# Designed miniproteins, single chains, continued (5), part 105

Each design is a single chain, and the fold is of that chain. pLDDT is the mean over its residues in the fold that is shown.

## One batch from the design tools (miniprotein)

Design m19887
Fold by ESMFold2-Fast:
Structure m19887 (fold): chain A 83 residues (1-83)
Amino acid sequence: MADELFAKGEELRKQGDYRRAALLYGQAADLYLQQGDYDKAAEAARKGAEALLSLPNPTPEDLQAAQQLLGNAEKAKQLAEEQ
């Protein structure tokens, strides 16, 4: 379930495993989006981006993934406001 992926992402973030946390947050965001839970989708995507931006030396790939997650969060937030 999306909630389980989100919770695991939170656990990994607390452990400093930011890349894996971002991956699980992204997966949770996709599932929340499919379920129509746009507020949770936006939160999960934003937390994923924040995890990647918390890396001491993010790679270009990390920055690109963070930008995609921020875009997904903005889109999900707009969908939540349209309800």
Scores: mean pLDDT 85

Design m19889
Fold by ESMFold2-Fast:
Structure m19889 (fold): chain A 77 residues (1-77)
Amino acid sequence: SMDLEKGEKAEKEGKEARKKGDYEKAIEHYEEAVRYYEKAGSPRLVEALANLGAAYHEAGDEERAREYFARAERLFG
């Protein structure tokens, strides 16, 4: 699936940005990964939501971090 491939690429770019401490860029890439994994119906959506929450936490946005962690937990069970 093209959506799955785009999600995987965005997830990789998000992880690279986080390793560099570029949390704003990591957020953008993880938001893109979430969007594509959602369209693809991919189980990787849970990991992408957790990574997005972590990136928001690292950026100091605790409210958005909490929201994305809650979404990941709800899908994981």
Scores: mean pLDDT 89

Design m19890
Fold by ESMFold2-Fast:
Structure m19890 (fold): chain A 70 residues (1-70)
Amino acid sequence: GIEEAKELLDKAGTLAAILGDDETVALLSEASRVLDEGKARPLLEKALERAKEKGDERTAELIEKALEAL
């Protein structure tokens, strides 16, 4: 559910921040704000694509799990 998705996105944001990926951090923060409105999916898709392109497999997996939890 939404609570599980928020926890997963928090972890993903922490990993992205450690790698210096401020754009992914911003996308994940925006997605977390709009989760309750059902508007997070496009933001999460952008964050997922970015993480995959950068080879950040751990962040990508957390974002995918968050999408599944919605």
Scores: mean pLDDT 83

Design m19891
Fold by ESMFold2-Fast:
Structure m19891 (fold): chain A 60 residues (1-60)
Amino acid sequence: SIDELKDKAKELEKEIEELRKKGVEAQRNGDYEKAKKIAEEYKEKLEKLNEVLEEIRALE
């Protein structure tokens, strides 16, 4: 349902925000290897969010 997709989108947005914060912190601490890994996970979550948002648009 559209409500389930909206809940999933909200969950993904929270996960993305946390990954962004962790990535920034890793960069500040000079842990560039960790920052790179977090950036990749962040990108993957953004792609999933975009897919969910496209499904929501299709059901409107």
Scores: mean pLDDT 86

Design m19892
Fold by ESMFold2-Fast:
Structure m19892 (fold): chain A 92 residues (1-92)
Amino acid sequence: MELKEKARKLAEEALRDAEAALELAKNAKTIEEAIAAALRAIGALFQAELALELAKKAGDEEAIKLAEEAKKKAEEALKIALENLKKLSEEE
């Protein structure tokens, strides 16, 4: 498999995973859901970091941009999930 093609596909997958994690974090209504969202966001962040490393090795600027966007969204998802967890734990 060509390295640039693989890097692009992984970056696209990482972005989709980060977007899914962000949606889950925003919609968390219980402590359990907020914990699940945080774990999903951590997984998405790990995927984005791996995709970014591969994109840099491949020298594909488009894949690098996609992986950086995925990392940003995964970081936002984790922040939102942790903020929701704090609010929910204060309500109980």
Scores: mean pLDDT 84

Design m19893
Fold by ESMFold2-Fast:
Structure m19893 (fold): chain A 77 residues (1-77)
Amino acid sequence: SAVAEQRAEAGRAAMEAMGYAVEVGRKVEDGLKLVKDLNLEITKAMVKALRDPSAVPEALEYLKKLKREMEEKLKKL
């Protein structure tokens, strides 16, 4: 019957929605870890640059590298 067919379609849609929700949750967890790791690396580079003016060029190049890596990750989202 049309009703049984619609129920089967609803079941499939629900399972697919749950699958997408699990994938979104996994990406959010990976994103939070990325933000935490990036914050630590930025903090280390900035602290080094603030304490030693001779380290500023190295810190700047490292921060530019981090920016480029984040731009590439954003493109893949």
Scores: mean pLDDT 74

Design m19894
Fold by ESMFold2-Fast:
Structure m19894 (fold): chain A 72 residues (1-72)
Amino acid sequence: MEEKRELIERAARLAAEAVRAYLAGDLERARELDEEALRIIEEIKERFGEEAGKEALEAMVRAVRETYAELA
């Protein structure tokens, strides 16, 4: 459970950081961070199943929404 939770938290953190980079105009960094977050979601799906992948996607969406609300 710890490994799954850490991967989900990492994906969410990377997604939030991608939003910050995008809003700062660093499109290259934003893309790299998004690609890394998506890579982690694929790893979560492979290791822990489709439900865990959905949980990770929900965490990323939440982190993105919170980051936009914080910066707006």
Scores: mean pLDDT 83

Design m19895
Fold by ESMFold2-Fast:
Structure m19895 (fold): chain A 58 residues (1-58)
Amino acid sequence: AETQALRDKLAKEAIDEGNKAKEKYSQEIGDATLVKKGKEMSEKWEAYQAAREAARAA
């Protein structure tokens, strides 16, 4: 009964899980310092991640 809402919710959850896996993988390969720097880099990191996740979700 909520086809559109279900799709949006599932897509969001899939993106969230993908981001978690990438963040963990990035830490394991040595990018943890960039992740740790965090807030200052979050604008660039968030834009980068959003663009990649949007492309992948499509």
Scores: mean pLDDT 63

Design m19896
Fold by ESMFold2-Fast:
Structure m19896 (fold): chain A 55 residues (1-55)
Amino acid sequence: SLEELKEQIEELYEKNKETGDEADQNKLIRAIHELDALDSEEAEKLMKELQEKAR
């Protein structure tokens, strides 16, 4: 579901922020692209929320 994908992206984002691991970054990029393909507005909204939370 979209909710499960959004949760996966949030988890991957936090993990990538902590580790900087290339494998985690690749998983994050792929998950974001999947969400964008399904719902680009939700993808943009989620990315904006994550960027705001990081600051």
Scores: mean pLDDT 78

Design m19897
Fold by ESMFold2-Fast:
Structure m19897 (fold): chain A 64 residues (1-64)
Amino acid sequence: SSLLTPSPEEKLREWLVEQLRAAGFPREHAERIAELYIKALNSDDEEQSELFREIERIVAEARA
């Protein structure tokens, strides 16, 4: 359909999940990372730093 398009954030989230899954991340980790990343884009600098730190922790755990 051409009447309603997904928001840029929704498209970015879908793309991130696909990339993370292609990189070998389990679905749950990929979805969590994408969710935190999208949240970080809409957060202030302090909250964004905390969210990125959480993303790094999840990535490290998933790749252990």
Scores: mean pLDDT 78

Design m19899
Fold by ESMFold2-Fast:
Structure m19899 (fold): chain A 78 residues (1-78)
Amino acid sequence: EIEEYEKLLEENPEDAEAWRNLGLAYGKQEKFAEAAEAYEKAFKLKPSKEIAERLSAMYNLSGRPELSEEFRKKAEEL
């Protein structure tokens, strides 16, 4: 499924839902850094509390505590 989302996003890079789904797929495989990157793309296209919370969690799990705290605060504002 990851390869399917990557191909879709090469054609439609502004598809926020596809970026969110790619982040979820990476998260299920415990690829937390790649999941964070995908969720960051989704957040830039359509900010939401859900995506900010997921992004905070992925940054925490990938060893980026400063970015985790940044997106935790962004989630509180949404």
Scores: mean pLDDT 84

Design m19900
Fold by ESMFold2-Fast:
Structure m19900 (fold): chain A 73 residues (1-73)
Amino acid sequence: DKLLELLEKLKNGEITFEEIPEEYKEPVKEIIEETLKKIAELKELYEKEGLSEEELLEKAKEIEEETREKAKK
């Protein structure tokens, strides 16, 4: 719950990574790294397979949902 709030604020630039409590820094970092990896894979598919903007948005939404699911744990 609180982890999701921290991720949203970090994403929006409302807080810096340094402002995150130490107990949440490791989980936040892991979630960000996993999400960035998936986004990079999605960009590669977009460039190689010519995904439409609509398909790109659908897959991005799936990544966001998976990130939220991990943060809720």
Scores: mean pLDDT 74

Design m19901
Fold by ESMFold2-Fast:
Structure m19901 (fold): chain A 89 residues (1-89)
Amino acid sequence: EAPSPEEAYEGAKKAAALEVIKKALEGVDPEEAEKEVVEEAEAAADEAVAAGLLSEEQAEAVKRGAREGAEEAKKLVEEEGAEAAYKKL
């Protein structure tokens, strides 16, 4: 079953947040980690629409979730540090 737009949004948000924190734990700058994760998620969503795996609405939800999740994770890493941010996920 294809995820609903709401499920796609929530899933992408969690995945992007975790990926930003993981990259920060590996020594990647939080700003660069956010940019890289969002760029990769948006490209993947567009490819999934082109392949018929996601609807345009689902892809928009994925992009929104990834942007919001990555931004929140970046802020959390900047405020509390990558290790503390990881423990809060």
Scores: mean pLDDT 83

Design m19902
Fold by ESMFold2-Fast:
Structure m19902 (fold): chain A 91 residues (1-91)
Amino acid sequence: DREELLENAPTIYVYLDSKNNVTLTLIKPSADPEAPLQLSLRKGDKEASAEVPLDPEAAAEKTRELGKELGLDEELTEELAEFAREAAEKM
């Protein structure tokens, strides 16, 4: 039961930029390698979310898309995209 719980536990990575009031959350809902990544990007009261395959490039590209949607600075958007890429590589 405990081992089954750990095998099916979600993996969560969070990037918090309190200075710009921006949060990026990546969730892999299970240990299944085919489980899609859930991306949520928040800026103040605005939020954009998407589901992508577990692929570093797909995660980075979708993060750039969400950043553009929320009107984020290009530099910050690229930092978030790189974080998403690295997080997906570890999942």
Scores: mean pLDDT 77

Design m19903
Fold by ESMFold2-Fast:
Structure m19903 (fold): chain A 96 residues (1-96)
Amino acid sequence: SKAEEYLKKADEYAEKAREALEKGDLKTANEYLAKALEYYAEALEEMVREGKAPDVEASRRMAEVYRQMAELLKAGKRDEAVALYRAFIAEVEAAL
């Protein structure tokens, strides 16, 4: 599916981010992680369109958070991106 193609691209960029981080290239790692998050957001939005999302509102919220994190990472605001993700995970855990 189109969602699965977006997930594959996201995983490729996540792996490139990991490799850049291992080499100490934080700027390149942040850029690749931002691309990975954008593709994860596209995959979530596509799953909603395909009627495959178990929770439509949760999927839309996760996609929104991933897009916001990507923008923060592109701006070099890594600590803010991490804080946003941690707040989102706490929100999800509180809803379970």
Scores: mean pLDDT 86

Design m19904
Fold by ESMFold2-Fast:
Structure m19904 (fold): chain A 55 residues (1-55)
Amino acid sequence: DLEKRLEREEIARKIGEALRVIGDAIEEILKKKLDEEEKKKLFEEANKKALEILK
């Protein structure tokens, strides 16, 4: 019970963290007038970071 609860909490935390990273990147893109290349780089970095968190 406690073990399964902690496991679910850990998964939820990781998902939340990953979504936050992606959300922050989208917010940055919307807030700043960036070049298409800079937008792509920001998205790529955010995706890499999110995938690392989910591991």
Scores: mean pLDDT 78

Design m19905
Fold by ESMFold2-Fast:
Structure m19905 (fold): chain A 62 residues (1-62)
Amino acid sequence: SVDALARAVEDYTAKTPDELTLKKGDILKIEEIVDGEHVRARNLATGEEGLVPKSKLELIES
């Protein structure tokens, strides 16, 4: 959902310029649900914004 908080469940390296690189345990703000597989989020540790695979996140706050 818009403005939900999530945690990265594992490290992830961006495969495209539109994706975020994640470290396990990073806290992200989910800003938009893009499709069934991706969200647009901001990594609160780095301040970077981009696409994240949903499979790499667990919801903390909804």
Scores: mean pLDDT 81

Design m19906
Fold by ESMFold2-Fast:
Structure m19906 (fold): chain A 67 residues (1-67)
Amino acid sequence: MEELRKRLEELIRRAGELDPELAAALQGLADNAEALGLSLEETRRIIEELLEWLERQTLPSARVLLP
């Protein structure tokens, strides 16, 4: 759990540099994950999808700040 939370916090920080609205949504997810009854598998899936998405956004040249 703690490892996943730290990874999510890093993603939130990186996402905030690209899209502050996304960072706010991820922070809300992290804060409410246990209260919402999200499983470790669901949280991990979200983290993995976000990492893959962020990597894709940084790979195309000159479009990282577009919505």
Scores: mean pLDDT 65

Design m19907
Fold by ESMFold2-Fast:
Structure m19907 (fold): chain A 60 residues (1-60)
Amino acid sequence: MVEIKATLDKETKTLTITITADKPLSPEERERATQLAVAKIKAETGIEPEKVEVTEVVKK
């Protein structure tokens, strides 16, 4: 199970993505999750993020 939380700082145009998963993500899974979060924020705000920070949290 994977949960993605994305928060955009409009002042710095920094997108912070927190991915919560039951196990460590593969590089491919992390990239896909990042792309989905960027697309969602872009659709919701009309702002293209200039910086993307990804935090991975493993839930047990």
Scores: mean pLDDT 78

Design m19908
Fold by ESMFold2-Fast:
Structure m19908 (fold): chain A 55 residues (1-55)
Amino acid sequence: PAPPSAAERADLLARVRQGLETALKAGYISKEEADTRPEALVDAALAGRRAAQAA
């Protein structure tokens, strides 16, 4: 399996940011979580996807 591309990571990051902004506006998360979470969530999602592909 191929490693995730920079474009794929950027797309996921944009989607995660959109979801986090929606959750922040709805009051489900804090601003600190919205600022910190996007990159961490993308990295976790890509790591999980890579692990699933390796299984």
Scores: mean pLDDT 71

Design m19909
Fold by ESMFold2-Fast:
Order: C-alpha cells, then sequence, then structure tokens
Structure m19909 (fold): chain A 98 residues (1-98)
C-alpha cells in the first residue's frame, strides 16, 4: 500500500542517513548524539507525511541539519542528503494522498 511503502522508505532513508553521517563524522563524534538526531528527524518526517504538513517536514530537516552541523560539518553533509530524499518521498506521498 502506498502510504505504508512511503513510511518504510522514510525509515530506510533515516537509517541510511545516520550511517552516512557516522561514516563522514570524525572519530570523536558521539554516535549516541547522531542517533538521537536521526531518530528525531525520522519521527518528525513521519508525522509530516501522515499529516501532509510540508512545512513541518522542512522544519524537521533544517533542525536536524543544524544540530548535525554543530557536531560536525561532515556529519551534516550526510544528513543533508538524507533529508532531501526524505522530503521528496514525503511530498510525493502527500500529493498522491491528496
Amino acid sequence: ELLKKAEEELKEIAERTYERAMALAPADASPEELKEIAKEFYEGALEGLRTGDQRQLMETANESLQRAYELSPEAAAGFGIGASEAIRKAKEGYEELK
């Protein structure tokens, strides 16, 4: 089903985003902090998808990117890619449900 598939794809994107951020982050970056950022990003993006609130998706992406950047600019690059993919998927799901 379309909505379930979009939710599963969002979860996969969040997991890959965390892994990418971890791979790019310096060795002294906190894995726990990066995981919390990825979890909050996923939860916010999932809620935005369910409510159809594109503004919430953008705000969640910006907040996650800013927090990742404060930990490491390299980690932020990983989050930026994942956030763009998640926003695109959520917008497509939102428009198809509308």
Scores: mean pLDDT 69

Design m19910
Fold by ESMFold2-Fast:
Structure m19910 (fold): chain A 101 residues (1-101)
Amino acid sequence: LAVAYDNLGLIALKEGKLEEAKEYFEKALEIGKKTNDKRTILKAYLGLYYIAIKEGDKEKAEEYLKEARLIYVELASESEDKEKLKEEIEEIVEKYKEAAE
């Protein structure tokens, strides 16, 4: 469910539908927090970060990036394979950055 909202948010972001993308990422974040799905939480914060950048809201972008970094640190501390996690996250970041272009 939450993964579906991240995917819908990414599609809306690619289409330039910032309000719709924000709504989807906020829903993904809410569900991710309730289910403790750190990957979903990280993706939602990355999406919200790029939306804030596009809106020119530097302060909000900084806060979302800080939250995303905290989740990444938690994932890294729990990971059996830190190199695989790094590759996974780098792929996610590039995909979201590309969607926001």
Scores: mean pLDDT 85

Design m19911
Fold by ESMFold2-Fast:
Structure m19911 (fold): chain A 55 residues (1-55)
Amino acid sequence: SAEEIAREMAREALELYKQGKIEEARELLDKAAEVTGLSYDEINRIGVELAIEEL
């Protein structure tokens, strides 16, 4: 599903953020929005949910 694809890409972006690769992470989130048709707000929500799950 679109949400599953977005979640996978958001998880990869989170790993890039942890490595300090901020620009690469942002580009991946842009691509996630484009590929899934989800809004930036929805992609950010998924990213926050993943970050909370890793706490």
Scores: mean pLDDT 79

Design m19912
Fold by ESMFold2-Fast:
Structure m19912 (fold): chain A 70 residues (1-70)
Amino acid sequence: MSKLVEEAKKKAEELLKEAREAGSEIAIADAEAALELVREAEETGSLSLEIAAQLLVIGAELDLELHKKK
């Protein structure tokens, strides 16, 4: 696997765990979507999917931060 896909996978897994513990439905959805894109990137070798997975990881992080403020 590329290093970017491996890092995205690790971050998405950690974010999904935190999102589930926090009960943030939006963060859970974004983290799950990031893991699906990681899986597709691993299967296809697509750089576009690697980038998309990284963007969803950032989205999940932001969703968790917003959830903690409300």
Scores: mean pLDDT 79

Design m19913
Fold by ESMFold2-Fast:
Structure m19913 (fold): chain A 106 residues (1-106)
Amino acid sequence: MKYDPSKLTEEEWRAVYRALAEGLRAFAEGKSIDEATEVARKAMEKEFGPEHKELAELVADMTRGLIEWAERSNPGENAQKAAEVFERAAEEGRPLDLSDLPPLAP
């Protein structure tokens, strides 16, 4: 992977958070994991264009991992709550820690 996450700008992190939120919302609304992952990738490509393909692939991989995490308990509710966390992170421009995600619903 060519992109080092520690070197991403605040603008790039805001876009990553928005793309993650879009993918997670698509999954919560009934799209498959593959379709939701593609939504997140396309959101990044739309924001930065094809020159940032490796960042788009990073976001796609992160989206898939988050959906797999959500599927361990209550996938639709967990994906929706995670999307809300990433939407707030995008608005605030703050660094996101995965520990900020809510605990898995039973």
Scores: mean pLDDT 73

Design m19914
Fold by ESMFold2-Fast:
Parts: structure tokens; sequence; C-alpha cells
Structure m19914 (fold): chain A 82 residues (1-82)
């Protein structure tokens, strides 16, 4: 359903934003643990952003226009994915 896809998109967008905040907090990490956490956060952000883009494509194919679709595209642009 459209509502189910929108809820999944909201979660993916939230996960991407949370991971990006962790990336920003860890950007200056020099310890092995800090670098591993930074890398993990980057991978989570990328994965969540790609998941969001796949959901955007499905919603657009269904003719859905919603602010969360625009937010997902903005996140992908900020990350250089589109």
Amino acid sequence: SVEELLEELRRAVRDAREALKEVEKLKDATSKEGILRYTGAKLRAIGSAFHALLLVKKLEELGVRNEVVEEARRIAEEMGLI
C-alpha cells in the first residue's frame, strides 16, 4: 500500500539522517575504534539513502507526490548519490 511505502520511506530517511549525524560527530576520529565507527556510520547512511531512493521510485511509479519523497531526494543529493 502507499501508506506502507511512505512509512518505510520515513524510516529510511530517519535512519539516513541519524547515520549522517554520527558521521559528522566522528569525522575527526583518529583512534581505530573511532575510524571503524565512522566507516560503519558512512555505510549505514549510504545503505539507507539507496533504500530510500528505491522506495521513491516505487512511489513515483504509483503517482504519489509527498514531502518525504522530496526529503529523500535531498538527502541523496547531499550525499552525492544523484
Scores: mean pLDDT 85

Design m19915
Fold by ESMFold2-Fast:
Structure m19915 (fold): chain A 89 residues (1-89)
Amino acid sequence: SRREKAQELNKRGDEAARAGDLDKAIAYYQEAIDIDPEYAEAWYNLGWVYAQQGKKDLAIEYFRKSRELAERQGDTDLAAAAQYAIDQL
C-alpha cells in the first residue's frame, strides 16, 4: 500500500539519520511525505532533522504539521511529542 511504501522510506531515513547522513535522511523522509502526505511520523522526523541542523523555524513548521495530522488521526502520543519538540525550540 501507499502507507507501507512510506513506512519503508521512513525507516531508511531513520537509518541515514543514525549514521549522521542528515541530507540522505531528509531525502528519504521527503519521499515518504510525497507518497503519503498524511504520514504524521515522517513530518515529525523531518522536523527533527531540521532542528539538528539548527533550522529552528523550519523545524517548528514541520512539527506543527505533524501535530495537526497526529491530532486528526487520534495519535495522542505523536501529537504530544511534536508539541514537546516545538516547546524545546
Scores: mean pLDDT 91

Design m19916
Fold by ESMFold2-Fast:
Structure m19916 (fold): chain A 65 residues (1-65)
Amino acid sequence: SFEMDLTAGMAQIAAASTGVRGRVEERDGTLVVDVESDDEEAIRRLREILEKLGKETGIRIEVRL
């Protein structure tokens, strides 16, 4: 859906802005963000951004390490 595509794009921008390397995939209505990073502070910031994004869009966002 348009909302899913927009949210996925915003999640990718969030990862880039926090310096976290991640891949964003849609899986059956859930947005999965696979994170490859050892920067725990950057990961925490990303989680906070994605939690807010999920709340605003109503889309389920799952972060995987």
Scores: mean pLDDT 82

Design m19917
Fold by ESMFold2-Fast:
Structure m19917 (fold): chain A 56 residues (1-56)
Amino acid sequence: MISLEDLEKVIEFLKEAGAPEETIEQLKKDMENFKKTGKISEEALKLYEIYKPLIE
């Protein structure tokens, strides 16, 4: 199950890795939507699945 804390860790990891500003802004919007609705975008979910092993 995805947590808000795990999404924050993925965003921080991507910032450190030099991800584009557009990607970071999109993920921040996805995180805010997840916080309000509990619904996550496919893009944010995919990034979480890819980077989950690196943040555990």
Scores: mean pLDDT 73

Design m19918
Fold by ESMFold2-Fast:
Structure m19918 (fold): chain A 105 residues (1-105)
Amino acid sequence: SLQELAERARETLERMVEDIEKAKKEGASPEDLVDLAVRAGQELLRIAREARKHATPEQQARLDELISRLVEQLERLLKNGSWEDIDALVETMRELVAELEELAK
């Protein structure tokens, strides 16, 4: 269901944010977080693509926009492991999770 997909997306985001905060406390560099961010991004892409199958055409268009942005940001992060790239990725993930939660209402 869309509700289960939204819940899984929220859990993925929250775990990633907690892991990033812990790593920052331990003196991690942005490069140390690339694999973690990529794994979370890939999971959110899987969830978004599944949710798209249950969405209306208007909702699909919005999901396609966010999916495209997330893919571009993941590619950018893989080339340039910076805090700016990680922060931008987290922002897009927050928008995607919020959209999935709205679709599940």
Scores: mean pLDDT 87

Design m19919
Fold by ESMFold2-Fast:
Structure m19919 (fold): chain A 55 residues (1-55)
Amino acid sequence: SKEEELRAEYYTELAKKVRDFVAANPDATNEEVIKRAREIQDELDKKYQEKLKEL
């Protein structure tokens, strides 16, 4: 379904953005990585909620 496709895109984008952050910030603490991951999740939640409403 389109909803399953959006879910897959969400987790793919989340994983990529977290990896990109860690690669760019190799000295980041675990706490900093977790905080940034939560910020990315919040951003993606808003983005994908809007996409879901268009279906």
Scores: mean pLDDT 84

Design m19920
Fold by ESMFold2-Fast:
Structure m19920 (fold): chain A 63 residues (1-63)
Amino acid sequence: MPGDIAVALVDIPVSTDSCLALKKGERVVILKEYPDGTCLVQSLSTGKQGLVGTSDLEVVGRA
């Protein structure tokens, strides 16, 4: 849910200008979830925002 901290399960390359590239193990905060199985996140290491697949993330806590 929004405000959750999640970790990237795999390396995610940038595929579109709406998507965020992440490294495996990189932590993000979930800002918004979409019904299509994507979420808007902010990287805690870079501060960048973008879309990632929810299946590529594991929730590990609350922000």
Scores: mean pLDDT 74

Design m19921
Fold by ESMFold2-Fast:
Structure m19921 (fold): chain A 81 residues (1-81)
Amino acid sequence: RTEEALELLSKGSEYMKKGDYEKAAEYFRRAVELDPGLVFARIALIEAYRKAGKFDEAEKVEQELADTAPEPLRERIRKAL
């Protein structure tokens, strides 16, 4: 559900501000599970994984996003990270 995914995205952003990157990643991961089309949640998840030191998880999400996005959007996503 989009509304629930947006609420999870908001909570994840709060944990990012607090420096709790592992909790932020969990909220963003759940947002992606509820709404896979919410591209910003995937970008936020990649950033949270990187700040948590989970580089393998970040790379996996980046590849999944790159494989599904058209070229112009893919380049924009890459620069947003």
Scores: mean pLDDT 74

Design m19922
Fold by ESMFold2-Fast:
Structure m19922 (fold): chain A 90 residues (1-90)
Amino acid sequence: SGEEDFKKGEEAFKQGKLEEAIEYYERAIRATPKDSKLYIEALVARGVAYFLLGKPEESNRDFIEALKRGMSPEELTKKYYEYAAIYQKA
């Protein structure tokens, strides 16, 4: 399921395996309704992973879509720093 793939992405991200995390986030995005909270959260997580891999164009597309679908700039900023802190510990 999209929720299971998202959880696997989160686990890969915690281990610093950003490419593997992106693959799981992509699966979560494909398996999840576009109007769901999980879809938006998976976009943000994938966007952060893309940014950390030096892929700013892909990152920006995901962040723009998340904002368009209802994520606030403040919530996006908060999630970015949460993921950055997780990655720093990996």
Scores: mean pLDDT 89

Design m19923
Fold by ESMFold2-Fast:
Structure m19923 (fold): chain A 56 residues (1-56)
Amino acid sequence: MEEELLEKAREIVRTLVDAGYSLEEAKRIATFSLVQAGVDPELAERLVERAAEEVA
């Protein structure tokens, strides 16, 4: 459930950083992507922050 969403957030953040985006840009894009997929904005922001911590 939340663990699965966190894995997706990690994949998105890592992919964007590897593609040359800054960590700030990667977090913004990943949050938007999760919200577009139907994730609550507050939860999306929290998951992306955790994902960014693990990727950086």
Scores: mean pLDDT 80

